Designed miniproteins, single chains, continued (3). Designs and how they scored, part 34

Each design is a single chain, and the fold is of that chain. pLDDT is the mean over its residues in the fold that is shown.

## One batch from the design tools (miniprotein)

Design m9158
Fold by ESMFold2-Fast:
Structure m9158 (fold): chain A 61 residues (1-61)
Amino acid sequence: NLKKLLAQGYLAAAEYYRKKAEQIREEAERDPSLDQAQVEKEVQKLEEEAAKAEALAKEYL
């Protein structure tokens, strides 16, 4: 079923983006010398990409 394959692909993409966002947050937490404003912007972009992927997956589920 093509819809299941598309849904799985989008869910995998969403998981990847969320993991990346978590890694960046953890790095910022360990290194206070990092630009916290830039870190927050990167995290927001990754979370937005994850949300878009999840929305696409729902359309095929």
Scores: mean pLDDT 83

Design m9159
Fold by ESMFold2-Fast:
Structure m9159 (fold): chain A 118 residues (1-118)
Amino acid sequence: MEVEVQVAVLFKVTTKSAEDARKLAPEIAEVARKTFEEILSKVPGYKEVRVEVEVKFISDTELDVAVLVTGKADSREAAERMVQALKDEAIPKAIEAILSLPGVTKVEVKELRVGYLE
């Protein structure tokens, strides 16, 4: 039986300046999206994967970056492996990739939520 998986990750990103925050917001979103898509493409038993990224300014130098991952797993075990791959690979790689952007000073994980629909 197919299992629909929903994973929401909230990152807080701090930049050096308000100008950097405005300039980097779309780049941060794209880097996060591509990193999650790359890792998820390597997980077996997963299909119809969708990664959505929303960026919200919480101050002049701070961004809330919400990543919503949805998809269908062939089994509950495949769904759990996908969640594990996100925790072990996608989240650390996204943090590293975002921190590598000139003007980013800090990245924190504020929230991680997981839902399964059968």
Scores: mean pLDDT 84

Design m9160
Fold by ESMFold2-Fast:
Structure m9160 (fold): chain A 93 residues (1-93)
Amino acid sequence: SRVIELSREMVELAKEALEKAKEGDILGLIGLTIRIIGLKIDLERLAPDNELAKEVGDLSIQASRYALQGNLEEAQRLIRQAEETLRRLEEEA
């Protein structure tokens, strides 16, 4: 499913964004955040009524925002929630 592919990619990019934040690579973190936003727009266009896919996108963007603020603990918590929501999305497919 393209919905699952895009949702999985967003979670993977959010995890990579957290690693960039830990390394102090702010430019890399910004680039990854922009990519996540683009994927969320594509996903909303593809599946506008898929609530789980919307939640994965929202959690992934929020994780990147907290990483940009230097709040790595909250970013990690949101990534774990995004991973759990992705598993639920995959199970309902």
Scores: mean pLDDT 88

Design m9161
Fold by ESMFold2-Fast:
Structure m9161 (fold): chain A 87 residues (1-87)
Amino acid sequence: AEEILRGAIQAVEEAIKAAKDGNVERALYYAETALHGLDELERLGVDTPELRKARESVEKGIKALKDGNVEEAIKYFEEALEHLRRA
């Protein structure tokens, strides 16, 4: 479980870096990777309020990226990262 959580944190950090670099495709790839990690934690029965908030923020960030709102996506990914660090 800790390995998967660490992987999700790293993926969100990479999504933020890619988005700040203007690489939307790479940011989306890493954000989706983080979401897969969160899906796996939920499947293993690891469900906390902080993990639920992190998932919501990642999903909103992905939507913002797809809508072309890169600055909004960065904000949501930073919110997700904060929730993951408290999980």
Scores: mean pLDDT 86

Design m9162
Fold by ESMFold2-Fast:
Structure m9162 (fold): chain A 55 residues (1-55)
Amino acid sequence: SHSERLNAGLAWLSTQTLPEEVERQAMARAFALSRDPSLSAEDVIAALEEFLATL
């Protein structure tokens, strides 16, 4: 569900130590990814990991 995807992404991000600007961008991306019903919770976390790896 949307809530499961969002909560998984936000919970994973809460374990990361990120600069404020990066955290803001990552949270916005988590919200966007959670709206895609084709993604699993694991897919959302993987996409956030990939996003952070490109910074």
Scores: mean pLDDT 82

Design m9163
Fold by ESMFold2-Fast:
Structure m9163 (fold): chain A 55 residues (1-55)
Amino acid sequence: DEERKKRILELLEERDKVMKEADDIIAAAKAAGKEEEGRAEANELVTRNALEWAK
């Protein structure tokens, strides 16, 4: 179904929102001196959302 492509584009827009949230997590972790932990948390968030979008 060609409408699936439009849905994928909508999910890419949602990815932009998730990436902004990930950036906020990293920024907060940097302020606490925990950037490595923040990046791990952000990567987990992005990965979980990517798997959800693949459904």
Scores: mean pLDDT 79

Design m9164
Fold by ESMFold2-Fast:
Structure m9164 (fold): chain A 69 residues (1-69)
Amino acid sequence: MERARALGDAAVLGMEVMGVPAERAISWIRQVGAELGPEAQPEADAAIARVEALGARREAERARKLAEE
């Protein structure tokens, strides 16, 4: 469980700092979550939801910037 949470944190950091796209971060969480077994799946799913929320926030920010044309 601890590792799945750390995966979510690392994925968010990759998106925020390194520009990793949400779909890549989600794929990475799914892959490592599967290796951790069924006990980690709820935390992996929560981490994926968190990455999806961050991706939606970024899309809204981009749309807002474009609206200032």
Scores: mean pLDDT 69

Design m9165
Fold by ESMFold2-Fast:
Structure m9165 (fold): chain A 68 residues (1-68)
Amino acid sequence: SVLDEVRALADGIVQLARQLGVPEEALAEIERILREAVEASRDASREQANKIMREAARRVGEIMRAAA
């Protein structure tokens, strides 16, 4: 399902952030953003889920750059 794909992608991003040694505070914010994106995707179409995840990825990227 679209929701399962979104969850898998979110989990992968969190794991990557941990492996890259992102600080705990930044990691917690990344986890919150991705958790919110997953919830927003529950009743979303594939197109809507793509938009939600693209925005979440943009925000996560900004946090990771700021934390580096």
Scores: mean pLDDT 86

Design m9166
Fold by ESMFold2-Fast:
Structure m9166 (fold): chain A 67 residues (1-67)
Amino acid sequence: DEKKKEAEALAEQYGWAVVAGQLGRTDLYRRAYERAKRDPELQKQFDEGVRLAQQALAEYAAALAAA
């Protein structure tokens, strides 16, 4: 499904925007959020991106603490 591939790519892009926001690029996070909140399909991909970004950041923090 072409749409499934597009949705997965969007979730990854939103995850990247969330990470960028945490690193000080709040403008990138804000733009992604504003776009996603107006479209239910995009909101789902944004939510998945947030979840993936939070998991990646938690794993990174745990690895740093264990080093």
Scores: mean pLDDT 75

Design m9167
Fold by ESMFold2-Fast:
Structure m9167 (fold): chain A 85 residues (1-85)
Amino acid sequence: SLAEEAAAETLRRGTPLAREYDELRPRLTPAQQAELDAAYEAVIAAGGRAVHAKSEEERAAALKELDAAIEALRATIEAARKALA
């Protein structure tokens, strides 16, 4: 959807995590790629829910999920970097 595309584009342009995802992914095993992809997809999904929120309460809940997903993605990236070091 346009809202999901907007959320994905905002995250890609606005966060260093999107750049790290693109840089790191080709260097990983298929299993590590799947884990990284799942973490990134969770961020996109939470962002989409925030953009599509019908109320301030729903938006606040989605933004909390987005924060949690971003931290999980950050942890996944850090773990992958350690595996490559």
Scores: mean pLDDT 78

Design m9168
Fold by ESMFold2-Fast:
Order: C-alpha cells, then sequence, then structure tokens
Structure m9168 (fold): chain A 70 residues (1-70)
C-alpha cells in the first residue's frame, strides 16, 4: 500500500540522518514528524487528503536529504 511505501521511505530517511549536518537533521526530522502525524491522522480518519499531505512531506524530506548529500 502507499502507507507501507511511505513508512519504509521514512525509515530510510531516518537511517540517513547521521550523515547530515545538525541544521539539516533538524529540517529533515521536522518533515518526518509532520509526515508521521499525517499518516496517523489518515489511519484514524481515512481522509485521502491526509495521505496526500504525508506523501508531500516525505518528498520534501527526501529532497532535503538529497540536497544535503551533494
Amino acid sequence: SLVDKLEKQIAALEKQLPLLSEDNQKKVRELIKQARDLLAKYKETNDPRSLTAAAIQVTGAQFEVDLALK
């Protein structure tokens, strides 16, 4: 499912956190927190807007990690 895919992507992002600077870790952790909160809301409400918002936050976190590792 998309939920499982996003949870796996979040886990992969968390695994990369130690490779980032302290400031970039803070940015990525905040995006991961927002994604997790939105996934929890989706599981509670089944609102597809929460799932879409979670995917956007995960994409943002991935972008920040990729940019930081350049």
Scores: mean pLDDT 89

Design m9169
Fold by ESMFold2-Fast:
Structure m9169 (fold): chain A 73 residues (1-73)
Amino acid sequence: MSARELAERGIELAREGLETGDEEKIKEGVKLAMKAIDVAETREEILYAIGGLIDAVGLGTEYGLRTGKAITL
């Protein structure tokens, strides 16, 4: 799985977790976005992976705001 695919899957899982109220999917999404940075080999891939992590963390933050619960990774 490429850095781009990991970032996209991470965002998708975090979004699904937010929509379904599944905290574990949000955590998995953020972890996949973090892994995207680890496997990124080019500047373009790194920037894409960072964007994906920001999006996934943003979705986790929104979940926390809606539920009043902190997400621990």
Scores: mean pLDDT 79

Design m9170
Fold by ESMFold2-Fast:
Structure m9170 (fold): chain A 64 residues (1-64)
Amino acid sequence: TLRLPSDEQVARNARIARATRKVADLLAAGAATEAQLRDWLITEQGLDRAVADAIVASARALVA
Protein backbone atom coordinates (compact mmCIF):
# COMPACT_ATOMS: atom_id res chain seq x y z
CA THR A 1 0.00 0.00 0.00
CA LEU A 2 1.37 3.40 -1.00
CA ARG A 3 1.37 5.76 1.97
CA LEU A 4 1.16 9.44 1.13
CA PRO A 5 3.14 11.79 3.40
CA SER A 6 1.08 13.72 5.96
CA ASP A 7 0.46 17.47 5.54
CA GLU A 8 2.94 18.01 8.40
CA GLN A 9 5.62 15.93 6.63
CA VAL A 10 4.96 17.75 3.32
CA ALA A 11 5.26 21.14 5.06
CA ARG A 12 8.43 20.05 6.91
CA ASN A 13 10.03 18.68 3.72
CA ALA A 14 9.16 21.88 1.82
CA ARG A 15 10.69 23.99 4.62
CA ILE A 16 13.89 21.90 4.57
CA ALA A 17 14.12 22.06 0.75
CA ARG A 18 13.66 25.86 0.81
CA ALA A 19 16.31 26.23 3.54
CA THR A 20 18.73 23.97 1.60
CA ARG A 21 18.29 26.06 -1.58
CA LYS A 22 18.80 29.33 0.33
CA VAL A 23 21.96 27.96 2.01
CA ALA A 24 23.29 26.75 -1.39
CA ASP A 25 22.63 30.17 -2.97
CA LEU A 26 24.39 31.99 -0.10
CA LEU A 27 27.38 29.62 -0.25
CA ALA A 28 27.63 30.04 -4.04
CA ALA A 29 27.53 33.84 -3.65
CA GLY A 30 30.20 33.75 -0.89
CA ALA A 31 27.79 35.72 1.31
CA ALA A 32 28.20 33.49 4.40
CA THR A 33 30.33 30.64 5.75
CA GLU A 34 29.09 27.09 6.44
CA ALA A 35 29.41 27.77 10.19
CA GLN A 36 27.32 30.96 9.98
CA LEU A 37 24.61 29.18 7.95
CA ARG A 38 24.55 26.23 10.38
CA ASP A 39 24.03 28.66 13.28
CA TRP A 40 21.30 30.47 11.29
CA LEU A 41 19.47 27.16 10.67
CA ILE A 42 19.58 26.32 14.40
CA THR A 43 18.66 29.77 15.77
CA GLU A 44 16.33 31.21 13.08
CA GLN A 45 14.77 28.03 11.62
CA GLY A 46 14.64 26.12 14.94
CA LEU A 47 16.31 23.02 13.47
CA ASP A 48 18.34 20.44 15.41
CA ARG A 49 22.12 20.48 14.90
CA ALA A 50 22.02 17.14 13.04
CA VAL A 51 19.37 18.43 10.59
CA ALA A 52 21.27 21.73 10.16
CA ASP A 53 24.51 19.82 9.44
CA ALA A 54 22.68 17.66 6.86
CA ILE A 55 21.23 20.75 5.15
CA VAL A 56 24.66 22.44 4.95
CA ALA A 57 26.23 19.23 3.58
CA SER A 58 23.48 18.91 0.93
CA ALA A 59 23.82 22.61 -0.02
CA ARG A 60 27.62 22.24 -0.29
CA ALA A 61 27.13 19.27 -2.68
CA LEU A 62 24.77 21.40 -4.82
CA VAL A 63 27.39 24.20 -5.04
CA ALA A 64 30.31 21.83 -5.85
Scores: mean pLDDT 78

Design m9171
Fold by ESMFold2-Fast:
Structure m9171 (fold): chain A 90 residues (1-90)
Amino acid sequence: DIVKQYADKSRDYLLKKGVVTKSQIDKMSNPSIIMFSVGYRVATGDKVPDSFRVQVALGDPRIQTIATYIQNGDYDRALKLSENWFKDYK
């Protein structure tokens, strides 16, 4: 499952950055953690992976909203918005 693979990599990436806790990440669905990770990469200038699903995410205006909250240090709000908007994303 490609979504699970990207979600697992996204969780590992975010934990290594030290900006979110394991408890926060464990509460998030697979689509939401992927989209939060994309928002974090946009916010920080880290390279966004070259995959069709991730490139589609970059075209979603909600990613810019998530990136703005991350840039302002409001990670809790960015995580909550990601889960609310993307938990059912396919």
Scores: mean pLDDT 79

Design m9172
Fold by ESMFold2-Fast:
Structure m9172 (fold): chain A 74 residues (1-74)
Amino acid sequence: MISREEAIEILEEVARRFPEVRNVMEVLIGFIRKHGDEEIDAEKLLELTRAMLEDQAPALAEEVLREIERLLKE
């Protein structure tokens, strides 16, 4: 579990580093802001992010997911 604020910060940082997936990150941030509790399940966040990236940016999905996992474990 991570805080909502930390989850949003991670996704915003990823959007800055990978502008090609910024739209995906913005959709996820919007979802968390509207429906997220104070604590976010990191495993579920990764699962949802993987599904969206495989659809919208398959060439970058693996690299972006690795960066998110790294930031979540930091």
Scores: mean pLDDT 80

Design m9173
Fold by ESMFold2-Fast:
Structure m9173 (fold): chain A 94 residues (1-94)
Amino acid sequence: GNERQKISAYLARLHSKYRNEPAMSEDQYIDYLQRDMNMSRDDARRALSGPIDARNVSRGKDDEQVRIIYTVWMGYQMRISEKGLQDAIDWIRS
């Protein structure tokens, strides 16, 4: 499906909405993945390394969790703020 395109488009809108907010650091993304996705630090780091690694750490997870991991990876690539990432995750969980 076009789910990845929908996520990317929404993240672009959130990046624009929160343009004056600072981008999240890599450590902040890692902390989010550890806290909210119950990932080890190594798995969280792998989730940010690229689309193949993000897909690999998504194995055995629910569709919602897979979409969240993709959203976090794409948000990291786009240098999205904490507010932007939180809005995107809330949208996926809604």
Scores: mean pLDDT 80

Design m9174
Fold by ESMFold2-Fast:
Structure m9174 (fold): chain A 70 residues (1-70)
Amino acid sequence: GAMIEQLRAELERTYEQAMKALEEGDVVTVQAGIHEMEELREEAEKLGDEELAEEARRYIEQIKEKLKQV
């Protein structure tokens, strides 16, 4: 539905912004992106979209692992 499509688009946009911030060394923006993705994960879980929630968790893990290497 439209709500799931909006959440997916928002998740992808937030992930791309966090990746760009990570490349630029903008840790504050990366942390904000992680927080936003965690909120989107919770929203996906509430809607029962397990696949979207798992995708959000995967993106969060990828960013957190890369951030630890900075």
Scores: mean pLDDT 85

Design m9175
Fold by ESMFold2-Fast:
Structure m9175 (fold): chain A 64 residues (1-64)
Amino acid sequence: SERERIQKLAMEVTNLIVNNPNLSEEEKELLMVRLADRLAEASKGGMEEVEKTVKEFKEEIKSI
């Protein structure tokens, strides 16, 4: 289902956040909240918007 795909994509980004050594525990929690909010909004635009949002968020995390 689309829900399962979104959950899998969210987990991929969450893993990048929690395994980033340059982020504090507080920064990781704030980023996970922002991820949830951005995915909720992107899901209103369909799976292409979700995948675009995930890609952009992954690039943001990798830049830290």
Scores: mean pLDDT 85

Design m9176
Fold by ESMFold2-Fast:
Structure m9176 (fold): chain A 83 residues (1-83)
Amino acid sequence: MELEEKRREAIEKVREILSKYLSPEDVDAVTAALELAFKRGVSKEGLIQLAVALVRDAAERSGVTPEQLEKLIEEVRKILEEV
């Protein structure tokens, strides 16, 4: 599978997972930032760190529980590690 397609699939999966817990605006902001980072050639580790930071920030605004936040971070990390 082409790297660009794999990255698009990863962003789509992240969007699906985040949409269950975060506002549409926060989901759009996180996925847009990841898409831009992919285009700019940020490393896999850098992408994971960026995603974790953005999800934690958005979760503070959305009243997500610590347990839900840890599950979100684990799922997002697993998706991005597949790229």
Scores: mean pLDDT 81

Design m9177
Fold by ESMFold2-Fast:
Order: C-alpha cells, then sequence, then structure tokens
Structure m9177 (fold): chain A 69 residues (1-69)
C-alpha cells in the first residue's frame, strides 16, 4: 500500500539523517520504532513531528515530503 511504501521511505530517511551525523543512534532507534506503530496521521507527517526538536533536520525533511505529496 502507499502507506507501507511511505513508512519504508521514512525509515530510510531516518537512517540517512543518522548517517549524515544529524542524529545519534538512540534517536534513530526511537524514531524508527514510532514510525512502525499504527498512527492516525500519515507516516511522513509523523516523521516531521518526531524530528521537530531539530529545526535544520525538520526543514530539510519538509522539503523532501512536499516533493512526494
Amino acid sequence: SDEAEARRLAIEITLRVHEAGMMDEEQQRKITIELTRNASVPVLQKLIELLSSNKAIREALEDIIKELG
């Protein structure tokens, strides 16, 4: 489903943000767990919400998500 594909993409984005040094391994694990839970909001919106504590990461991801939707 579109939602399952979006979740896979969100997890991949989270991993790449970690690899770029913009988040630590603990933050990456916690975000990945949250993205695998059933949520009332689209998974890509959930990803933005979880990363909102870092403005630079949030702004970069909002641009990517706008290109997808």
Scores: mean pLDDT 69

Design m9178
Fold by ESMFold2-Fast:
Structure m9178 (fold): chain A 112 residues (1-112)
Amino acid sequence: MEEAEKIAEEALRAFVLNGRQGYEAALANTSEEALRVAGAIARTGAPSSIAPLPVEPSEKEIEAAAKALEIMMSDLPVEEKLEKLEELAEKSDLLSAAVVELYKLLLERNAA
């Protein structure tokens, strides 16, 4: 598994699995930064050059994020994954930022 894919998968998983309970846990147990990293997927660590808490996933958005996760975890080539992720981003405004960041991360890391 490529490093970029692993990062994207972890971020999307946190977005899907922790979007609802993770937010409350992030405020109580984990730093709010963990939630922001999941939303922005800038990198592991504190926010520095990205918007704070850009998303508040609902059931519908969680389902869309789960689909993005499936695409990321699939055995498809990068070009196929990026195309499917772009399609998903167009169907959900709250996912647009996260998916676009994934798009950039995956493309950049896959190239170099």
Scores: mean pLDDT 49

Design m9179
Fold by ESMFold2-Fast:
Structure m9179 (fold): chain A 123 residues (1-123)
Amino acid sequence: SEEERRRAEELLREAGVLVARLVYKRERGLPFTPSDLADLERALDLAVEAYRLAKKLNDTELQSRAAAVLLEVLRLALEAGLEDVVRRAGDALAGASEEVLDRALGMFTREGQEEARRALAQL
């Protein structure tokens, strides 16, 4: 439904803001605080729910956007050693089709694509 689509987009926007903040901190060599780790877990929960809604809607674009957020969460979680977050992000991504993953990777810069593929290879 249109309401479920808007909900998925709201979840992705919130997850994206959290992930962007965490990426900013890591790019500047700043360590993650306990609050940052909680934000990463929240971003995971939001992205997983958005991905579930996108699959229910059979919306490849929304699935790809959610997968892109999940790939960034996976990369950050691997770097931070958050085994539960890695497992949950990996489980969600394992359910994604090749088309969804290719589209998600296409949303990244060339360097970001290489980093995301390396993160996936660790699953």
Scores: mean pLDDT 87

Design m9180
Fold by ESMFold2-Fast:
Structure m9180 (fold): chain A 85 residues (1-85)
Amino acid sequence: NRERALELLRRAVEANNAGDFERAAELLREAAELAARDPSVPELAVRQLRRAAEAAATGTPEGGLEAEAYAAMALMILAVDELEK
């Protein structure tokens, strides 16, 4: 479900901004799994979500910043995809 993946992604960004990198990584993995099961979601967005989860899983501030960058890319890809449908 695209909507549920987007909800989890928003929660993951909130957790990451709060410094809860473990929770952010968990939510990003769930978002990537749900997005991967939805054929309407571009594979590029799924790949960015997986990279975000890996970055957050490092548990470092640098990893948190990298996770935010990948999450932002996933959101941008999803927004452009919706506009082009």
Scores: mean pLDDT 82

Design m9181
Fold by ESMFold2-Fast:
Structure m9181 (fold): chain A 86 residues (1-86)
Amino acid sequence: MVLTILKFRLIALHTEAYLLHESYGVPKEEVAERFIRGLADEARWALSQGLPEEEIRRLVVKAVRSLSRTLGLDEEELIRRALEAL
């Protein structure tokens, strides 16, 4: 259950980031910063629910890769920033 909720929340963060950039013209860097903060919030919630840290980190990395490909961002740099924010 918690894993399913986390996955849907990460999809919601991706959708918000995409729409902010694509439909509202928000700069990619501003969208990336907002996305990383959202990931950190969701990671803290998932950890509080008892999900293993390694599982959470794996899902965060997957979410970052997905958004990086969608928006044409530096995947490796964005992964580093996201993991440091956890």
Scores: mean pLDDT 88

Design m9182
Fold by ESMFold2-Fast:
Structure m9182 (fold): chain A 96 residues (1-96)
Amino acid sequence: GSDPEAVELIGMIVDAEDRSIGRLKKKIDELLTQGDYEKAKELQKTILEISDLSDKAVDEVVKLVEQGKYDEARKVAEEAVKQINEIADKALKEAD
C-alpha cells in the first residue's frame, strides 16, 4: 500500500501542476483567439517546464520517503509547489 505521507506530498505537487497548467491553457486559448501565436507558443513551453519540474519533484519525494526522510521530502514538495506557482504567475504576467 502507498505511504499516506507520500500520497499527500505527491498530491500537493500534482494539484499545483494541474491548477497552473489549467490557468496557462486558458490563457493560451485567449491568445489564440487574439491571433497572438508567439505568446501562446511561449506559454506552451512553460507548461512543459512545469511538467518536467513536477516529474522531478515527485521522483525525489518518492526516493526520500523510501529512505525514511519525511522532513526532507516535505521540503522538496513545498519548494516544488512554490516554484510551479511562481513560474505560472510570471508567465501569465509576461503574456499580458
Scores: mean pLDDT 90

Design m9183
Fold by ESMFold2-Fast:
Structure m9183 (fold): chain A 105 residues (1-105)
Amino acid sequence: MEQRIAEGEAKLDKFYEQVRQAIEEAKSKEEALENIRKISKQFNEELKDDPVMLSIISRLSSRILEALRQAKSKEEALAQLDKLYEEAKRELRRAFEEEERARRE
């Protein structure tokens, strides 16, 4: 399980880094939204064989897109991203613990 959590966290961290960069480098909110949708589509394809990770990344993606749409500034968008990322890390650990428990049954 430790290896599974570490691998999941590495994938989540890579997603977070790409999304954060997309927001920081975007010239407009619309450009940031488009870039995040593109990143999300790429990760959905890469994670098609990992339903737990796919579920976590898909939910995080949806929450980030909504937060970015409602954000009044780039700084607010980045702060909301950081909060959602920390929540996703907690969800990931719980999901893998649940997966391990189900596998033992």
Scores: mean pLDDT 83

Design m9184
Fold by ESMFold2-Fast:
Structure m9184 (fold): chain A 70 residues (1-70)
Amino acid sequence: MEEGNEKARKLAERSAEEVRRLVLAGDYEGAAETFLRAVEEIRSLTRDERVIEEEIELLERAFADAVAEA
């Protein structure tokens, strides 16, 4: 469980950075695909509902902030 939670957090951080980069570059399709893939992988890596919610929120914030900036 601990290892899965750490992997989920690391994946979310990397995916959030990639989502932001893609949105700022105008690649909304790539950003959406990265977001959806990351959510699915996070749910596969951990069984902790709070960790899943926290990491999905991180991804949603990255997408929203990048869209507002773009």
Scores: mean pLDDT 82

Design m9185
Fold by ESMFold2-Fast:
Structure m9185 (fold): chain A 69 residues (1-69)
Amino acid sequence: MEELARKRRLEKLREEVRSVFAARDIDPQGALEALKALLGVESVDPNMTLEELIARAEERFREAEEKAR
């Protein structure tokens, strides 16, 4: 069930972004580093909302899938 595996990965990604976003108030530098890894980018705007971060992560996930084709 390839669709289930992909759905699970996307759900985990969303959960990780949400968890890191919540930790931002405690360890902002560590949280930004984790977000950079999750989004696959060199830097992250600390003023981005959770919604924007999730959208970026989903976009990166989809682009990675497209490039693998």
Scores: mean pLDDT 73

Design m9186
Fold by ESMFold2-Fast:
Structure m9186 (fold): chain A 84 residues (1-84)
Amino acid sequence: SVDEALRRAREALEKARKHVEEGNFEQAKKYVDEAVQLADELEKAGRLKEASIIYAGVAEIYQKLGDKEKADEYRKRALELFEK
C-alpha cells in the first residue's frame, strides 16, 4: 500500500541518518537508495507531497555525505513536487 511505502521510506531515512552519525557512509548510502526507490513509487502513485518530503530527506543525507550534486538534485525534485 502507499501508506506502507511512506512508512518504509521514513524508516529508511532514519536508518540512513543513524549510519551517517556513526560514520558508516556505505550503509547510509544503501538506506538512502532504498528511500529514493520508495519516493519514486510514491511519486508514481500520485502522492506528490509525501514523495517531496522523502526526497527532501534524501537531499539532507547526501549533503551530510558530501555529495553536493545529488543533494541539489533531490532538493530541486522535492521543491518541484511540493508546489503541486
Scores: mean pLDDT 88

Design m9187
Fold by ESMFold2-Fast:
Parts: structure tokens; sequence; C-alpha cells
Structure m9187 (fold): chain A 89 residues (1-89)
């Protein structure tokens, strides 16, 4: 089975393709689904909070290279909210 990091990376790549073709309204929903997918992959692989945060940062690095500024702002905001939630747990 792939590592939590590898699965999160593959998930990020799949969601990246979805975001490239989505409208701004869909970008927020997609970003929320991305965050939930990272959480689910981490839970399946018993990943630490640190590992989840690293996987999120890798996804954001990939997205910064290819998304529009509007889509990137939406995704980054949702992921920042998600990271804050993880740290509060």
Amino acid sequence: TPSAEELARATGEAALRLLETGRDADAEETARLLAELHRAVAKQNNASVEEVLEAIERTLESLREVLSERQLEIVERIFEEFKEELLAE
C-alpha cells in the first residue's frame, strides 16, 4: 500500500486536474473535498498531524504552479482553516 504521503500526493494531483477545469464557485467545494480527502488518507494510514500538514503543503506547492490566482486564494484559505482545525485537536 502506498504511504500516506504518496496517497495524499496522488489525491492532490487528481484534485488539481478538477480545479483546472472548475469554476470559482466549484473551487471552494473542491478545496473542502481535498481537505477531507487528506484527513481520510491520514486516518487510513494512521498518520501524525505533522505528516498531514506536510502533505497539505506539498499539495499547495503543486497548486501554486498551475491554478489561477482566484482559485489559489480559495484553496489556500480553505487549507489554512483546515490546518488551524488540525492544530486545535
Scores: mean pLDDT 69

Design m9188
Fold by ESMFold2-Fast:
Structure m9188 (fold): chain A 91 residues (1-91)
Amino acid sequence: MELGRRALERLQARLDAAVKEVGGNGREAMVKALEKAVGDRALVERLEKELSDPSNEEGRLELLAEILRRHGASDEELAAFRELAKRALEE
């Protein structure tokens, strides 16, 4: 769990910084913050599409894993993140 938590913490820190810089609220502001934090518009567009479907929980989790990978998460950290997410969904 420690490796997955650390990878998520790195992404959260980048998102928090981007949200503070973009400002505002709502979906458009969140998309701009994600685009700034991730640096990949196509990946953010895919995430926005998946967020529009509340039933595609697995697809959203896989996109988050891809974002974490782009921010330097190792294969071990990605495996730990998937395990952490699975545990949270089972609660």
Scores: mean pLDDT 65

Design m9189
Fold by ESMFold2-Fast:
Structure m9189 (fold): chain A 67 residues (1-67)
Amino acid sequence: ELEELIERAEKLAKVLEVAKTLDAESAARLLATYGFADAAALQAEIDRLVAEIRELAERLGLPPPRF
């Protein structure tokens, strides 16, 4: 559960970094492939996942996330 959330956040962060290296049209296509309208929507989902991960990790006594 927690590990899956961490993997998803890391994957989305990598997608966002790749999108920043592309032209606007290619970036839009990449983001659409993952179900996001734009980079801001992807960033908002990453921020939400990071907050959820930190709360769960703290509650479960697991190692902190490495973002």
Scores: mean pLDDT 78

Design m9190
Fold by ESMFold2-Fast:
Structure m9190 (fold): chain A 97 residues (1-97)
Amino acid sequence: EEVEKIKTNAEKLLKKAEESYQKAMDYFNEAIQNPGNKKALDEGIKYYKQALAFYRGAANAYKNVPELKDKGDEVEKWGEEKSKEATDLINQALKKA
């Protein structure tokens, strides 16, 4: 019962993380292609920060249940990988600006 509630909450957070990350990537690509568009970089950073918070939230929610710990560890790794990718794109956009 509680496991199902935690899974539902974690899945909602993961979906929000994925949606926010996709928006961040779209904005970073726009900023890289149009170096003068500071709004695109600002929006990208905003969605990137939201995505990382949601990935962390989802990972922690999964880890609160021993049966879902491995899934939580996997989601945490996804957040770390996406953080590295986003940082590289932000630096690329800033270098071109």
Scores: mean pLDDT 84

Design m9191
Fold by ESMFold2-Fast:
Structure m9191 (fold): chain A 56 residues (1-56)
Amino acid sequence: SLAELTEQVAKHILAALKAGMDPDDIKAQVDEEAAKASPEMAKVLQEALDKALAEY
């Protein structure tokens, strides 16, 4: 499901944040990927980012 995909992507983003990647760099990468993605995938990426940042 899209909810399960969002959870998996959020987990990967959170791991990158914990590894010391700059949150602003991650936001820029998510925005770039969302711009290239379908509207459905763009929503998954944005929701995953919001979730990971809330947990960080």
Scores: mean pLDDT 85

Design m9192
Fold by ESMFold2-Fast:
Structure m9192 (fold): chain A 92 residues (1-92)
Amino acid sequence: EKEKELIKVKAALQYKLLLALGVEEKDALKLAKDSAPSLTEEEIRETYRELEEEIEKLTEENKKKGEKADVGNEEIGYLRKALEKLLEKIEK
């Protein structure tokens, strides 16, 4: 279902953001799960992995373009773009 896939992406994004804020993996996963109780921890981890893969692809693209590395701001930018790509896939 498109709704379930959207919830997965939102939970994975929340998990990624909590980890970036220094929250422990176990606590971050629980908080993401609490915001999406219909999902399993497995589904959140799988969607998080897909999000990380999209971020890696965007990082490789930007290396080819010769953009300056600002690691903190760069991660947030790639996360936003990765989220947009995943949402676009769900909307189809």
Scores: mean pLDDT 71

